# Designs tried in a protein design run: designed miniproteins, single chains, continued (2). Part 22

Each design is a single chain, and the fold is of that chain. pLDDT is the mean over its residues in the fold that is shown.

## One batch from the design tools (miniprotein)

Design m4785
Fold by ESMFold2-Fast:
Structure m4785 (fold): chain A 77 residues (1-77)
Amino acid sequence: MSEEELEAEIDLAFIEMLKALANVLYKQGRYDEAIELYKKAIEMAKELRERYPELQDRVDEFIAELKKNIEEAEKKK
């Protein structure tokens, strides 16, 4: 694995962790905090997508899931 590939996988894992944490907050009824983390994950995912074009399909799916989660959380507020 190249340094670049390793950095991409670390960034991807961190973004996935943010989604998991936001999902926990959502389940606790902490919708504003969940939305904040989903938005942070989307911004990081967009940056990853620009730096690693080979991950675009995977990242685009992830962004779509996060956007859906934000819409669901907004409806719960």
Scores: mean pLDDT 82

Design m4786
Fold by ESMFold2-Fast:
Structure m4786 (fold): chain A 118 residues (1-118)
Amino acid sequence: SLDEVLERLAEAFQRLVDAIENGAPLDEIRKLALEVFSALGELADLLKTPEAVRAYREASQVLAEMLRAIEAGDLEGAYKAAQRLFDILVSHPALTPEQQEKLRKLFEPVLERLRALA
């Protein structure tokens, strides 16, 4: 269901950020990033709108930028990219306001941890 995909997306993103903050090996971080890419793809496939496809492409680009920053040892760049990814998701044009608020509530604890490191 859509709700299950939104929850999986939030959980995958939280695990990715947790791994970054804890200095996990790069191969583990790449695996977790692929889980986020997978969940973004599932969301786009369920929504099936041009707006959802555009949001998916933008989110995927930002996630790829975040992964490149991590690989370069640029933790500040990685956190900035993660914040941009969060903003795209909680303002997703194909989601209802209630679904956007559900994502915001799920992602907010992760965003607060990112802010504590900035």
Scores: mean pLDDT 81

Design m4787
Fold by ESMFold2-Fast:
Structure m4787 (fold): chain A 73 residues (1-73)
Amino acid sequence: SPEEIERKKKELEEEMEERVKELLEEYRKKLEEIENSDLSEEKKREEIRKLTIETFRELADIEAEYIEKLQAL
């Protein structure tokens, strides 16, 4: 039914939002750990760059999975 599909859409959206929230919390924690480390400024910049790229890739994967599941309804 349309009502059942709408419920499933809401559940998928909530699952995606929770995954994004967890990923961003992990990103913030790792970012803080890098900034507070004994690494040189050059190494900190490189680690932050790598972390940011990886986090954005994971965000894209979460979004892609959400879209795929949504299209399967």
Scores: mean pLDDT 88

Design m4788
Fold by ESMFold2-Fast:
Structure m4788 (fold): chain A 81 residues (1-81)
Amino acid sequence: GAMAERQAALDREIDRALVDIEAYTLEKMAKKLNEPELAKEIREVRDGYLAAIDAGDQAAVDELRSKMEEIRKKLDELEKK
């Protein structure tokens, strides 16, 4: 059996679950702050991030992770005033 393939499949499943949890948390925060455009952006970044994970595209994963971090920073700034 391909041990690397099994490990990669498990890692992808875990990564997808973590992205979903983070995106849900950020979307909830955006809704609480009445920021519907940020909520929409979070969904779009999540969908792209999941697609990149499924494709094994590390460059796209890194780019979308950075976008998610930027959105988190924007929401944190809006919350702090």
Scores: mean pLDDT 83

Design m4789
Fold by ESMFold2-Fast:
Structure m4789 (fold): chain A 101 residues (1-101)
Amino acid sequence: EAFEALREGKYEEALKLFKEEIEKDPTNPIARYLYRVALEKLGRKDEIAKAYLNLGKTYMELGDYDKAIEYFKKAIEYSKDNPELRKEAETQLKKAEEMKK
């Protein structure tokens, strides 16, 4: 499965399989962590930002605004050179901060 693809250095295949696992269980911390590891191996900083943005959105839906804030801040950190992703992450961060109050 996804972990075997990652171990074999098949990073593109691992990304596809981890996306499937995340869709089945959006809060799976191992699948989300290993998905980001595969993205890091491929040098895809924008995709790492997008992965954190999606994780933040998942915690928004669960009502865990503290975790959502943490992950949106991570999305901003990885999207410094991508204005579109940065704007989306900043918008979601503001929403999460307002929901916490």
Scores: mean pLDDT 81

Design m4790
Fold by ESMFold2-Fast:
Formats: C-alpha cells, sequence, structure tokens
Structure m4790 (fold): chain A 87 residues (1-87)
C-alpha cells in the first residue's frame, strides 16, 4: 500500500540521517522515524488515507533531516516517502 511504503521510506530516511552523526539533524530524524511508525500503525488498521497523509509528513521530516545531515541517501529516502504519501 502507498501509505505503508511511504512510512517505511520515511523511517529509513530518518534512520539514515541519524547515522550521519550530525546532532542538528537528530530532532528532525527522530520525528521522521516516530511519524513513520505512526503511519505504519495507521496502515495496519486499514486507515490508508490517514497512513498516506502521515507518510507525506514523515517523508518531509526525513527529507529535512537528510538536508541538515548532508546525507544524500536520507534525502532520497525522504523524497520516496513523500512520493508514496502523495498517492
Amino acid sequence: TAGRLGAEYAIKGGLEALKSGNKEAIPLATAAVLAGIGGLFEASLGREEEAARTAESAGELALEAGKKAGNEEAIKLGEEGLRYGRA
């Protein structure tokens, strides 16, 4: 499902940003992971539209965390989260 995939990408992007060791990226990266987990939970309940909206927001957080970290992999994963969240 789009919401589930978007949430998974956002979690991966947030985790990738955390690996960079950039302390300024930590709050955004942590928020991306937590929001992505929420999106996975929404998808598991069959709330696909809510999951997609949450995945979009989580993808944006992962993208911003990746930019703060200077981590291109985190940026790309955040972009994929956004793409799937937008349906």
Scores: mean pLDDT 86

Design m4791
Fold by ESMFold2-Fast:
Structure m4791 (fold): chain A 58 residues (1-58)
Amino acid sequence: MELAVAVKDQGPTAPGVLGLKKGDVVEILKEYSDGNAVARSLKTGETGLVGLDGLEKI
């Protein structure tokens, strides 16, 4: 699985957006060419849209 860590806090500011805190680990499920991805939080199990600019792949 493709894992990434959040490098900044990201609140769930809109429906479908994944809320993350700096240091949270996510599984990237699908990447888009616009710099967004669908990811699952390993902490909460929730899935949602996340900006790739807020993630570092591990």
Scores: mean pLDDT 78

Design m4792
Fold by ESMFold2-Fast:
Structure m4792 (fold): chain A 85 residues (1-85)
Amino acid sequence: SSLEEEVALMEKSLQIALDSFRAYLEAKKASEEERNKAEQLEKEIERRMDELRELVKAGVSPEEVTARYREILRFLAEGIREIEE
């Protein structure tokens, strides 16, 4: 469905952001601790996106999908900020 296609694009966008952040950490020679935190952040984002996909299959509204995606984006932004400290 179009909603499932939109969620796939949301996941791809998040993956690009995470890949870019990992590349940035590598370029600046980030510590193993920072790299481990980035890996944990990626795993948690993947888990939350898996949950979102299951909710879409269960017939959740586009409004609810939007709200949950915004929560995932806020979590990503906060995680990046904490690692960059």
Scores: mean pLDDT 85

Design m4793
Fold by ESMFold2-Fast:
Structure m4793 (fold): chain A 49 residues (1-49)
Amino acid sequence: TQKVLDEVEKVYKEGTKGDAIFYARRKGFEVNDEEAKVLQKKIDELEKE
């Protein structure tokens, strides 16, 4: 999942927080449950900012 987390970070840096959250949520549907939990933590972190 590190590659997906790096992509989320890139979207956040180059775009908006909303774009990064949307990208992470979309990727959550394409990965397994364990990877989806890691993405959900990243979404929670972005939403708190």
Scores: mean pLDDT 75

Design m4794
Fold by ESMFold2-Fast:
Structure m4794 (fold): chain A 71 residues (1-71)
Amino acid sequence: ARAQALGDQAAKAFENMAKWAGLDEEDIKKVAELGREAGVANATAPPGSITDEAAKKFNEAGKIILDKMEG
């Protein structure tokens, strides 16, 4: 399904980002799952747009990466 494909794509992107940032396996899994949820939530958005729900999940994933890099 389209939503599943977008979720998988976002999960892979966030997983790669977390690996690059040096997160451990637990945090990589959490970030990837948040990415999947963001991609699924954004599946009905117009091209080039992001839903509030997807943005919230994206920000949560970003916070995990940032917290690891800062402390």
Scores: mean pLDDT 77

Design m4795
Fold by ESMFold2-Fast:
Structure m4795 (fold): chain A 95 residues (1-95)
Amino acid sequence: SMPSEKEIWEAMARIVQGIASTHYGLKEAIDEVYRYLTEELGLEEPLAAMAVAAAVAEYLGWEKLAKILEEKAKELFGEEAEKAIEKAREKLEEL
């Protein structure tokens, strides 16, 4: 069967996270934000991956990519996406 749109965007989000992790020691921060969203907040993996990718893209000044990820997350997950991205931003700023 074809991958779902959520599976495709999860894969794209993980690629964004991988590229971002090569910048300024962000790997540990990205891994911790993802752990926080999935293990402590119980968010589903595709939503958590997209939220982390959007937050880190914004942090690095990749404004167009951050907006695309945020808009697609909202299309796929609704209001939960905005809350997830906000929690990812807050956690990233603490690290």
Scores: mean pLDDT 88

Design m4796
Fold by ESMFold2-Fast:
Structure m4796 (fold): chain A 71 residues (1-71)
Amino acid sequence: KSKEAALAAYNQGLDLLSQGNVDGAIEAFNKAIELDPSFANAYNWLGFIYKETGQEELANKAFEKAKELSE
């Protein structure tokens, strides 16, 4: 049930990104992770956003966490 809520938050993050709302997307992906800490795809998208915005340290940590959670 929390995993369903995490997926909904993740999908909202994708919709917000498609609209150019980067701040809203970050909030939605963080909510997905809060609801399901094993949600590797949310970490991958956060890593992509942080890399695109020049936050290399945060990007690297997010990608590392996504890799850890992906099998």
Scores: mean pLDDT 84

Design m4797
Fold by ESMFold2-Fast:
Parts: structure tokens; sequence; C-alpha cells
Structure m4797 (fold): chain A 71 residues (1-71)
């Protein structure tokens, strides 16, 4: 369980970095795909009981979506 949570956390960190780079490049399609993947990871983390981590990832995804709307 904890090892799986750690793996999902590391994956989410990589996806957040990739989504931010895609956003800076103006690639809104890729940014949206990465945001959707982040939301799925956050949902899975919440099911595993990692609610605080899931919230952080969801907040990051929401921030990226807000940034796309501002452009």
Amino acid sequence: MEEEIKRLEEEAKKLLEEAYEALKAGDHQRTRELVERLREIAKELEELGAKELAKKIMDGADFLEQMMEAQ
C-alpha cells in the first residue's frame, strides 16, 4: 500500500512537470491529457487512503486548467 502510494506520487510529480512544460509551449491538447491523468491518479490515491496527497495533486491539476483558461 505505502509503496504503491509512493509510486503514484512520483508518477504525479513527473506528469505535473510535463504538463507545466506543455502549457508553457502552448500545447493545450497535451496539457489537458496530462491533467486528466493527474485527476485519475488523485482519485486512485484517495481510494488508497492518501487523501492529503490526492488533494495536492488535484489542486495542481486545477491550477493547470485555470492557466489554460487564462490564455
Scores: mean pLDDT 83

Design m4798
Fold by ESMFold2-Fast:
Structure m4798 (fold): chain A 68 residues (1-68)
Amino acid sequence: SSLEPEVAALERQLSDPDPAVRRAAVERLGELGKDPAAAPLVREPLIRAGSDPDPEVRRAAEEALKRL
């Protein structure tokens, strides 16, 4: 399925030097996590993003986890 390669690409974007790119990746992971099949794949990346140095990225991760 397309879920695994998309999650892998988003996980790479969580290491991007631009916090705007990391925030967008977190938001997309949160959207994918609304699908029960994707929720186990996105949970750990979102938990890690909750420790991001950027406060907006951390907030986006918290919001995404609450919607899982």
Scores: mean pLDDT 86

Design m4799
Fold by ESMFold2-Fast:
Structure m4799 (fold): chain A 65 residues (1-65)
Amino acid sequence: SMEEAREALERALARLEEDRAAVLEALQNGDISGATTLLRELLAVARRLGLDVADLIPLAIELLS
């Protein structure tokens, strides 16, 4: 349903905010492998929600900026 999709998107956005902090921490520690793993997990969640991967590229750039 649309309500389930909205709740899933809201959870994905909350997770993006948490994972942004985790990615930045991994990068500050020089843990590129850890940062890559976290980004891969985010992309897997987005794919499961049916989000267009192309729309996620600007978000990934913003996360790493």
Scores: mean pLDDT 65

Design m4800
Fold by ESMFold2-Fast:
Structure m4800 (fold): chain A 72 residues (1-72)
Amino acid sequence: SLEPSPEEREQYRAGARALLDEAEKIVEKEGKITSRTVALMTAAMLLAAYSGDEEFLKEVRERVKKIEEKAK
């Protein structure tokens, strides 16, 4: 099993949060979803999945939905 260490898990969670924070700032500035924002949100979901924390992955998915709603 490729289960991450506790340190790797925290790094994945921190990385996912940072990517979502950047995506949110871009959407707030541009008022739309950009290719960069899609890449950041996709990378954040991937890092959340790698963390093995299912509750955190759910939180990341909900944040992505809220970012997408802000761009409507």
Scores: mean pLDDT 86

Design m4801
Fold by ESMFold2-Fast:
Structure m4801 (fold): chain A 79 residues (1-79)
Amino acid sequence: SVREKAIENVKKTAEEALKLAQELMKEGRIDEGYRKAVELLSEAAKQAADEAGPDTALEVGKIRYEAVKEIERLKEEAK
């Protein structure tokens, strides 16, 4: 379904965002890694919500929230 595909795409983007954050933070580009990863994830969640409706918006919002918390944890560890 459109909903299932949208949710799966956001999950894949969350994995990519975490990898991007880790790679940039390892290079000392901590703020840039955080900013780019959160931006990528927020764009993906917005697209999924726009395409698949309010129930999907809630689900992808939760995925985004959990991923952002993990990115914040990585940022703290990179200090």
Scores: mean pLDDT 85

Design m4802
Fold by ESMFold2-Fast:
Structure m4802 (fold): chain A 71 residues (1-71)
Amino acid sequence: SLEEEAKERASETTKKVADIIDEAVAAGKAVSQREIAKQAGVSVGTYRKAQKEFAKLLTEIFKERVDKATA
């Protein structure tokens, strides 16, 4: 359905943000929120507003990935 497609798109964006953060952490570099937003393809304003939701989605996605890997 259209709702599921919208949810999957939001999850993909969240995953890209997570990958960018993980790469920055692995490189030992602090990346600004502006740079993360640009790399993810969203505006800084949109990123900041969605930050709380992205944090929740990141936690849920990581938990599901870990559960699958350990099952």
Scores: mean pLDDT 62

Design m4803
Fold by ESMFold2-Fast:
Structure m4803 (fold): chain A 82 residues (1-82)
Amino acid sequence: SELEKKLKEKEKEIEELEREIERLVEEEARLDKEVAEALKTDREKAKELFRRQAELGARIVALSAKLVVLKKEVEKLKEELE
């Protein structure tokens, strides 16, 4: 059925998005550590890392918001099937 196809497509999008968020969260953790070290020795490097940290944070927030919407769509599709 069309609903089952849409459900599978949305579930795949959720899995891919969750993996991307997971990767970005790991990158953020690495940047946090690099920032802490750079703050001790190199202020210019620390500023560059802070910019990357802000960009990563914004992307994580945006993708997390998209994930919430997709999960709600999947829940509605599951309810429509039963």
Scores: mean pLDDT 85

Design m4804
Fold by ESMFold2-Fast:
Structure m4804 (fold): chain A 80 residues (1-80)
Amino acid sequence: MSDETAQLAADEFVEKLSEKVDLSEEEKTIIKNIVIDALKKGEGDIVKILENMKKLLEENKDKLSEETYNIVMKELDSLL
């Protein structure tokens, strides 16, 4: 996956989340970085991408509000 494609996917994911929860600019940056890293490491395998996203989200949960963390996890679960 290209860096440009990963960035676009991250932007779309954050935009969708922003409709459900009021995200700070810091939370948006953290979530975008999680999506980009997971997409690059997942090599186009959706299951591995989602597993990587969940792992990175768990590692960063102390930097996110509980509401934001729960909404992101729910969105990832809906993609399986």
Scores: mean pLDDT 79

Design m4805
Fold by ESMFold2-Fast:
Structure m4805 (fold): chain A 60 residues (1-60)
Amino acid sequence: MEERRKRVEELRQEAIKLVKEGKYDEAFALIQRAVQEGLVTREEALALVKEIMDEIEKLK
């Protein structure tokens, strides 16, 4: 469970970095690929997508 939380956190940080660089499509694609590869669950991915959308709104 700890390893999974670490992977989710690393994915979150990378996705937020992409968002701050204006690479929104790449950030969403990164999360989608992680789900397809089994690195995170769909529920974890949905939470990350919501967080990324919140970050995008803050940057506007």
Scores: mean pLDDT 78

Design m4806
Fold by ESMFold2-Fast:
Structure m4806 (fold): chain A 73 residues (1-73)
Amino acid sequence: QREQDLENLTLASEVGAEAYRRALDAGLTPEQARQVAIHAANVALDYLDQGLSPEEARARAMAEADRRIAELK
């Protein structure tokens, strides 16, 4: 389970970093971008905990990040 836990944390970290970059590219402030990144990372972890694949968890978390970015613009 340790290897899977590390993989899950790595994916969540990658999702957060990508969401942060997208938010900044969209013109959000660094503070707003941090909120988007934290939310996306948590969404990815929640989906992984529900048994979704890493690919599906990433896709859903990024869709959520994109929706949140649109709401904050």
Scores: mean pLDDT 84

Design m4807
Fold by ESMFold2-Fast:
Order: structure tokens, then sequence, then C-alpha cells
Structure m4807 (fold): chain A 85 residues (1-85)
């Protein structure tokens, strides 16, 4: 339902905010942003979906010296961006 989707978005945004304060380099931030982007896509808000996917890619690229640019999460986010743009 729309209400369940909006609740999921609010919960994801809260988790991201908390992680950005406590563990700003966590790859989990990128994973949650991809999940949030999917939720906004389901809501029909493609502008926000694209924004969060770009943020997820940028976050993982900042960690690239540690993880590598071929990380599966980066590839998933880039694929979703191609589908939405």
Amino acid sequence: SMEELQKKIEELEKKIEELEKTEPTSPEIARLKVELARAYEELGDYEKAIEYLKEAVEHMERLAPLLGEDDPLILEAKKLLEELE
C-alpha cells in the first residue's frame, strides 16, 4: 500500500541519517540509498530515485580505494540509473 511504502521510506531515511552521523564511511549507507531509490521508484518519484542512486554510487566511489569500483552494489546502482535515465 501507499502508506506502507511511505513508512518504509521514512524508516530508510532515518537509518541513513543515523549511519551518516555514527559510521559515515559504512557501505551500508549506499545499500540503504539503493533500497530508498527503489521505494521512490515504486512511489513514482523518479527524480528522488535517481538522486539517491547517484548518492549511493558517489558514496561507494569514495570508498573505492578500499572496495574497488567493480563492487556489486555500485554495478546495481549504475544499472538502475541507466533504466531510470
Scores: mean pLDDT 78

Design m4808
Fold by ESMFold2-Fast:
Structure m4808 (fold): chain A 67 residues (1-67)
Amino acid sequence: MEELAKKAGELIKEAEKLLKEGKYEEARQLVNEAIRIGEELKKLGDTTTAEVILKEAEKLLKEIDNK
């Protein structure tokens, strides 16, 4: 579980960097992968960690959609 949370956090950070560089499609891809990991964590019962990841991913998707 911690490895998945770490991976999702890294994907979110990389997506933020890509968003700043104007690479919206690449950023969207990484955010979608982080969402997938968040859903896996939720399924595994780590709902608190999943909620944090999904909230940050949703925030980034909203930023991308507003561009």
Scores: mean pLDDT 80

Design m4809
Fold by ESMFold2-Fast:
Structure m4809 (fold): chain A 65 residues (1-65)
Amino acid sequence: GRGGELVRYLRDQAGLTQREAAELIGVSQPTLSALERGEISLKAAGRRAGKSPNEILQALLDRLN
């Protein structure tokens, strides 16, 4: 799905590396990489982080403000 592409876009706009964004979200870097490649859904990544999809997106958006 397009959720992984959106996460990558927001991460690039925030100036974060994959490691830094993974630490921010509370997942492993391989999990974030899989999410950005569309190999897992936002919901699956959120389950690993204890976050909803909206909470993942909000954490990235907060770095832009």
Scores: mean pLDDT 83

Design m4810
Fold by ESMFold2-Fast:
Structure m4810 (fold): chain A 57 residues (1-57)
Amino acid sequence: SSSLKEKIEELLKKMKELSDQMREALAAGDTDKYNQLLEEMTKLSKELVKLVKELYG
């Protein structure tokens, strides 16, 4: 449970950083970069759901 919690905390930190980059790309009108970052965010979101289910059953 401790290692799962630590992995979730690291994942949430990475998602915050990615969210900031997505906002910057959107403000710059860089649709290609935004879409690449969105794909990464989607992957992280799926991993987060899996880890939360593993932690709580």
Scores: mean pLDDT 86

Design m4811
Fold by ESMFold2-Fast:
Structure m4811 (fold): chain A 70 residues (1-70)
Amino acid sequence: MIDEEELNRAIADIFAAVLASMEKNPKLRELIIEAARELADQGKPVTEEEIRRYVAEKLGVEKLEDAPEL
């Protein structure tokens, strides 16, 4: 499994990249953390791209930034 330090780095990177989207959707922050943890638990790569894809699929949108207000 990915190291906790690498997990926290990936979460920090995605937060920085999608700050505007999190301002629009406060619940998006929780979903990002959940996605990173679920990817780590599944032994999948925890990267900004994988987190974006996971959250987008969960919300039924093509891109995380396209998420409607939650």
Scores: mean pLDDT 74

Design m4812
Fold by ESMFold2-Fast:
Structure m4812 (fold): chain A 66 residues (1-66)
Amino acid sequence: MVEEIERYAKEAEELGDKTIAETLKRLAERARELEREGKPQEELERLLLTARHLLESARLRKEREK
């Protein structure tokens, strides 16, 4: 989960969407905290879904321009 969100953050950064990349990095940190606290998998899945949505938004903006 954390690794996937970190990958999304890197991809958003490569797309040039610094704001979304920073938000995704924060989500990855939150996911890491949830894993350390032993929170249920459902919480991690919700963060992953949010991260996917943010990355898709960054991709759509990039595709529209280039």
Scores: mean pLDDT 77

Design m4813
Fold by ESMFold2-Fast:
Structure m4813 (fold): chain A 85 residues (1-85)
Amino acid sequence: KEFEKLLNEFIKRAQEITEKRVASIPDPKLRREEERRDALFITANALILIGDYLDLKYIQNLPDEEILERVKERADEFLKELEKR
């Protein structure tokens, strides 16, 4: 299932970005607060990607190739937003 691989890769890359960034925060309390915000952001955007996939596949009935391309573009946008935080 190619979508599942794309979703797992998004989550993995998002976690790598956040782990590297929060590791540089010297205050333990601020670090925990940022970890929580990052986890919520990743979760919310993963749900958006799932929703987009379901809409494109079952409502719009698009080809798998087009669905994966669109969902990947959205995932890449979310990763860029995460890097800017």
Scores: mean pLDDT 84

Design m4814
Fold by ESMFold2-Fast:
Structure m4814 (fold): chain A 60 residues (1-60)
Amino acid sequence: MSPQAQLLEALAAASEALRAGDYEAAIRHATKARDLAVQLGDEFSAAEAEALIREARAKL
């Protein structure tokens, strides 16, 4: 899978986990998404992933 496809998959998984109340899984997926976004120079997706991490952590 391309890094771009992995990023989209990780963001989707993080959003799904957050919606389901699985905050630990949401942090895990969003952290992977952030790291991939940073590697790709995708500042928008990195900020999106960091927002998901912050929201999930606030719920723990």
Scores: mean pLDDT 87

Design m4815
Fold by ESMFold2-Fast:
Structure m4815 (fold): chain A 107 residues (1-107)
Amino acid sequence: TAAVEAGIEATGETVRATVEAEAAAAGETLPAEAAELVREAGRLLALGATAWRLDGDRARAAELLREAADLLDEAARVAEAAGRPAAAATLRRWGDALRAEAAELAA
């Protein structure tokens, strides 16, 4: 429980840090709308950790991870539309990783 909670919260922070770093390395800035979607995804990851810890609810935690992944895909579309392909690619990779984690958690 504690390890799962710490992992989900750390992943939320890591998503933000990695996206910002990859954007900066490519000479890109993350659009404000995409940054807000990343922030909301981090909130859902924290709620997923709470659902696991308090309720033992793997299904709810998996739902929240999928919702976070969907927000990251939306952020990637916003970034692509704004001409930030490096940020978009990084956001899509994180979305895929969160969906894989959700599938494992739901098993």
Scores: mean pLDDT 80

Design m4817
Fold by ESMFold2-Fast:
Structure m4817 (fold): chain A 81 residues (1-81)
Amino acid sequence: GAAVRDALRATADAMIQKHPELREAVEEALGAAERYIDQGKLDLGATVAMMVILATAMEQGKEELAPEAIRAFLDAVEAAR
């Protein structure tokens, strides 16, 4: 779904704009998620994106960002399914 890809990209871009230090991990998460979404595996794509974001937030000591990011990606997938 192109709509899911567009929503995830917009969410990733917003996170990078607010937290440039997360750019590499957010870009990796987006790339991994897009590969699964292209295969029709929307739930797996969303899960991979959330896991990478959570791991990166914890490594940066910014675990407080993880709930907002996870919710944004879940909402994007649900809205575009």
Scores: mean pLDDT 69

Design m4818
Fold by ESMFold2-Fast:
Structure m4818 (fold): chain A 77 residues (1-77)
Amino acid sequence: MSPEELAEKIVKILNDYIAGKISGREAFEKIVKLLQEAGLSPEEARRLAREIMSLITRDGKVDLEKVKELVEEALKR
C-alpha cells in the first residue's frame, strides 16, 4: 500500500466519523489496523492514529496533506 493510498483510506475513515457513521473509538481502531497492515508496530500505529485524529478541526474538517505527511514519514522507517 502506497503512503498516498493509505492516507486516502484514513481520510475516508475520518470522514465517516465526522459524518456520525462510526464512533471515535471505531475510527481510531480502524486507523490503527490500517497502519499495522502497512508495517507499523502496534505502539507506533496507536501513537500515529492519535496524532492523525487530532488533525480534525472544530469545523469537522481534516487536512489530507497533513495526513499524507505523517503517513509518509512513519512508513520511511
Scores: mean pLDDT 80

Design m4819
Fold by ESMFold2-Fast:
Structure m4819 (fold): chain A 90 residues (1-90)
Amino acid sequence: SMEEFKKLAVEAANLIMRIARQLPDPELARKLVELATKIMKAVGNNDFDKALEILEEAVKLLREHRPQLTPEQQALFDEVEKLYEKIKEL
């Protein structure tokens, strides 16, 4: 449903923001904040295709940098991946 998509996408964006705040790499942190903000904006505009596209970009970026993440950041990212998989099935 639209309500479920919005809830899961906003939750994913908030988790991405939490990962970004804990990152020592300022360029990666800035990019993740930008992507999370864009997800929230797309959700606010009911642009679900765009929200999913941006979330996919954020997931891909976090996967590429996973070895550089702390165990706590990796756990937050694993939750982002679970939310992304749920959103794709909606």
Scores: mean pLDDT 89

Design m4820
Fold by ESMFold2-Fast:
Structure m4820 (fold): chain A 61 residues (1-61)
Amino acid sequence: SMEEKIQKVIEEVDELMKQGASYDEILAKAKELIKEYGLSREAQIKVFAHMSQRIMEQQKA
């Protein structure tokens, strides 16, 4: 399902963020996975919303 694809992209992005990857590396990986899994516009918005939330939480810590 699309929700399962979104979850897989989010998990990969979260792993890179946990490893201290740069914003450019995280963004590049997200774009690659979005293309690979064929995520819809709505699914892409969910992925980027998650990334934005995680980045904000990291900056507040």
Scores: mean pLDDT 80

Design m4821
Fold by ESMFold2-Fast:
Structure m4821 (fold): chain A 97 residues (1-97)
Amino acid sequence: DVWDYIQDKFNEVKDINVIASLVAFVARKLIAGEPVTKEEIDEELKRILEEKLPAPSAEELRELIRELEALIADPSTPESVRREARLLRGLLLNLLE
């Protein structure tokens, strides 16, 4: 699935700043209720690498964590979205240590 694909990209990239940018991108898409495809992940990874975008700040990562926690706490959130939000929250927390 898309999460296995994301994990594969993390193993390929080996750059924590690029990984942080990619995780933040996926988190923003989930928070917005937008689908994430393998093609969009590839396009965003290419954009991050080619444009040499700065990594998200710790403050930006903390805000994404708060928004994901709100999704997890919302009883109307589908279980699939809640599961993905839990995974992304864990990844973002690891990036802040």
Scores: mean pLDDT 81

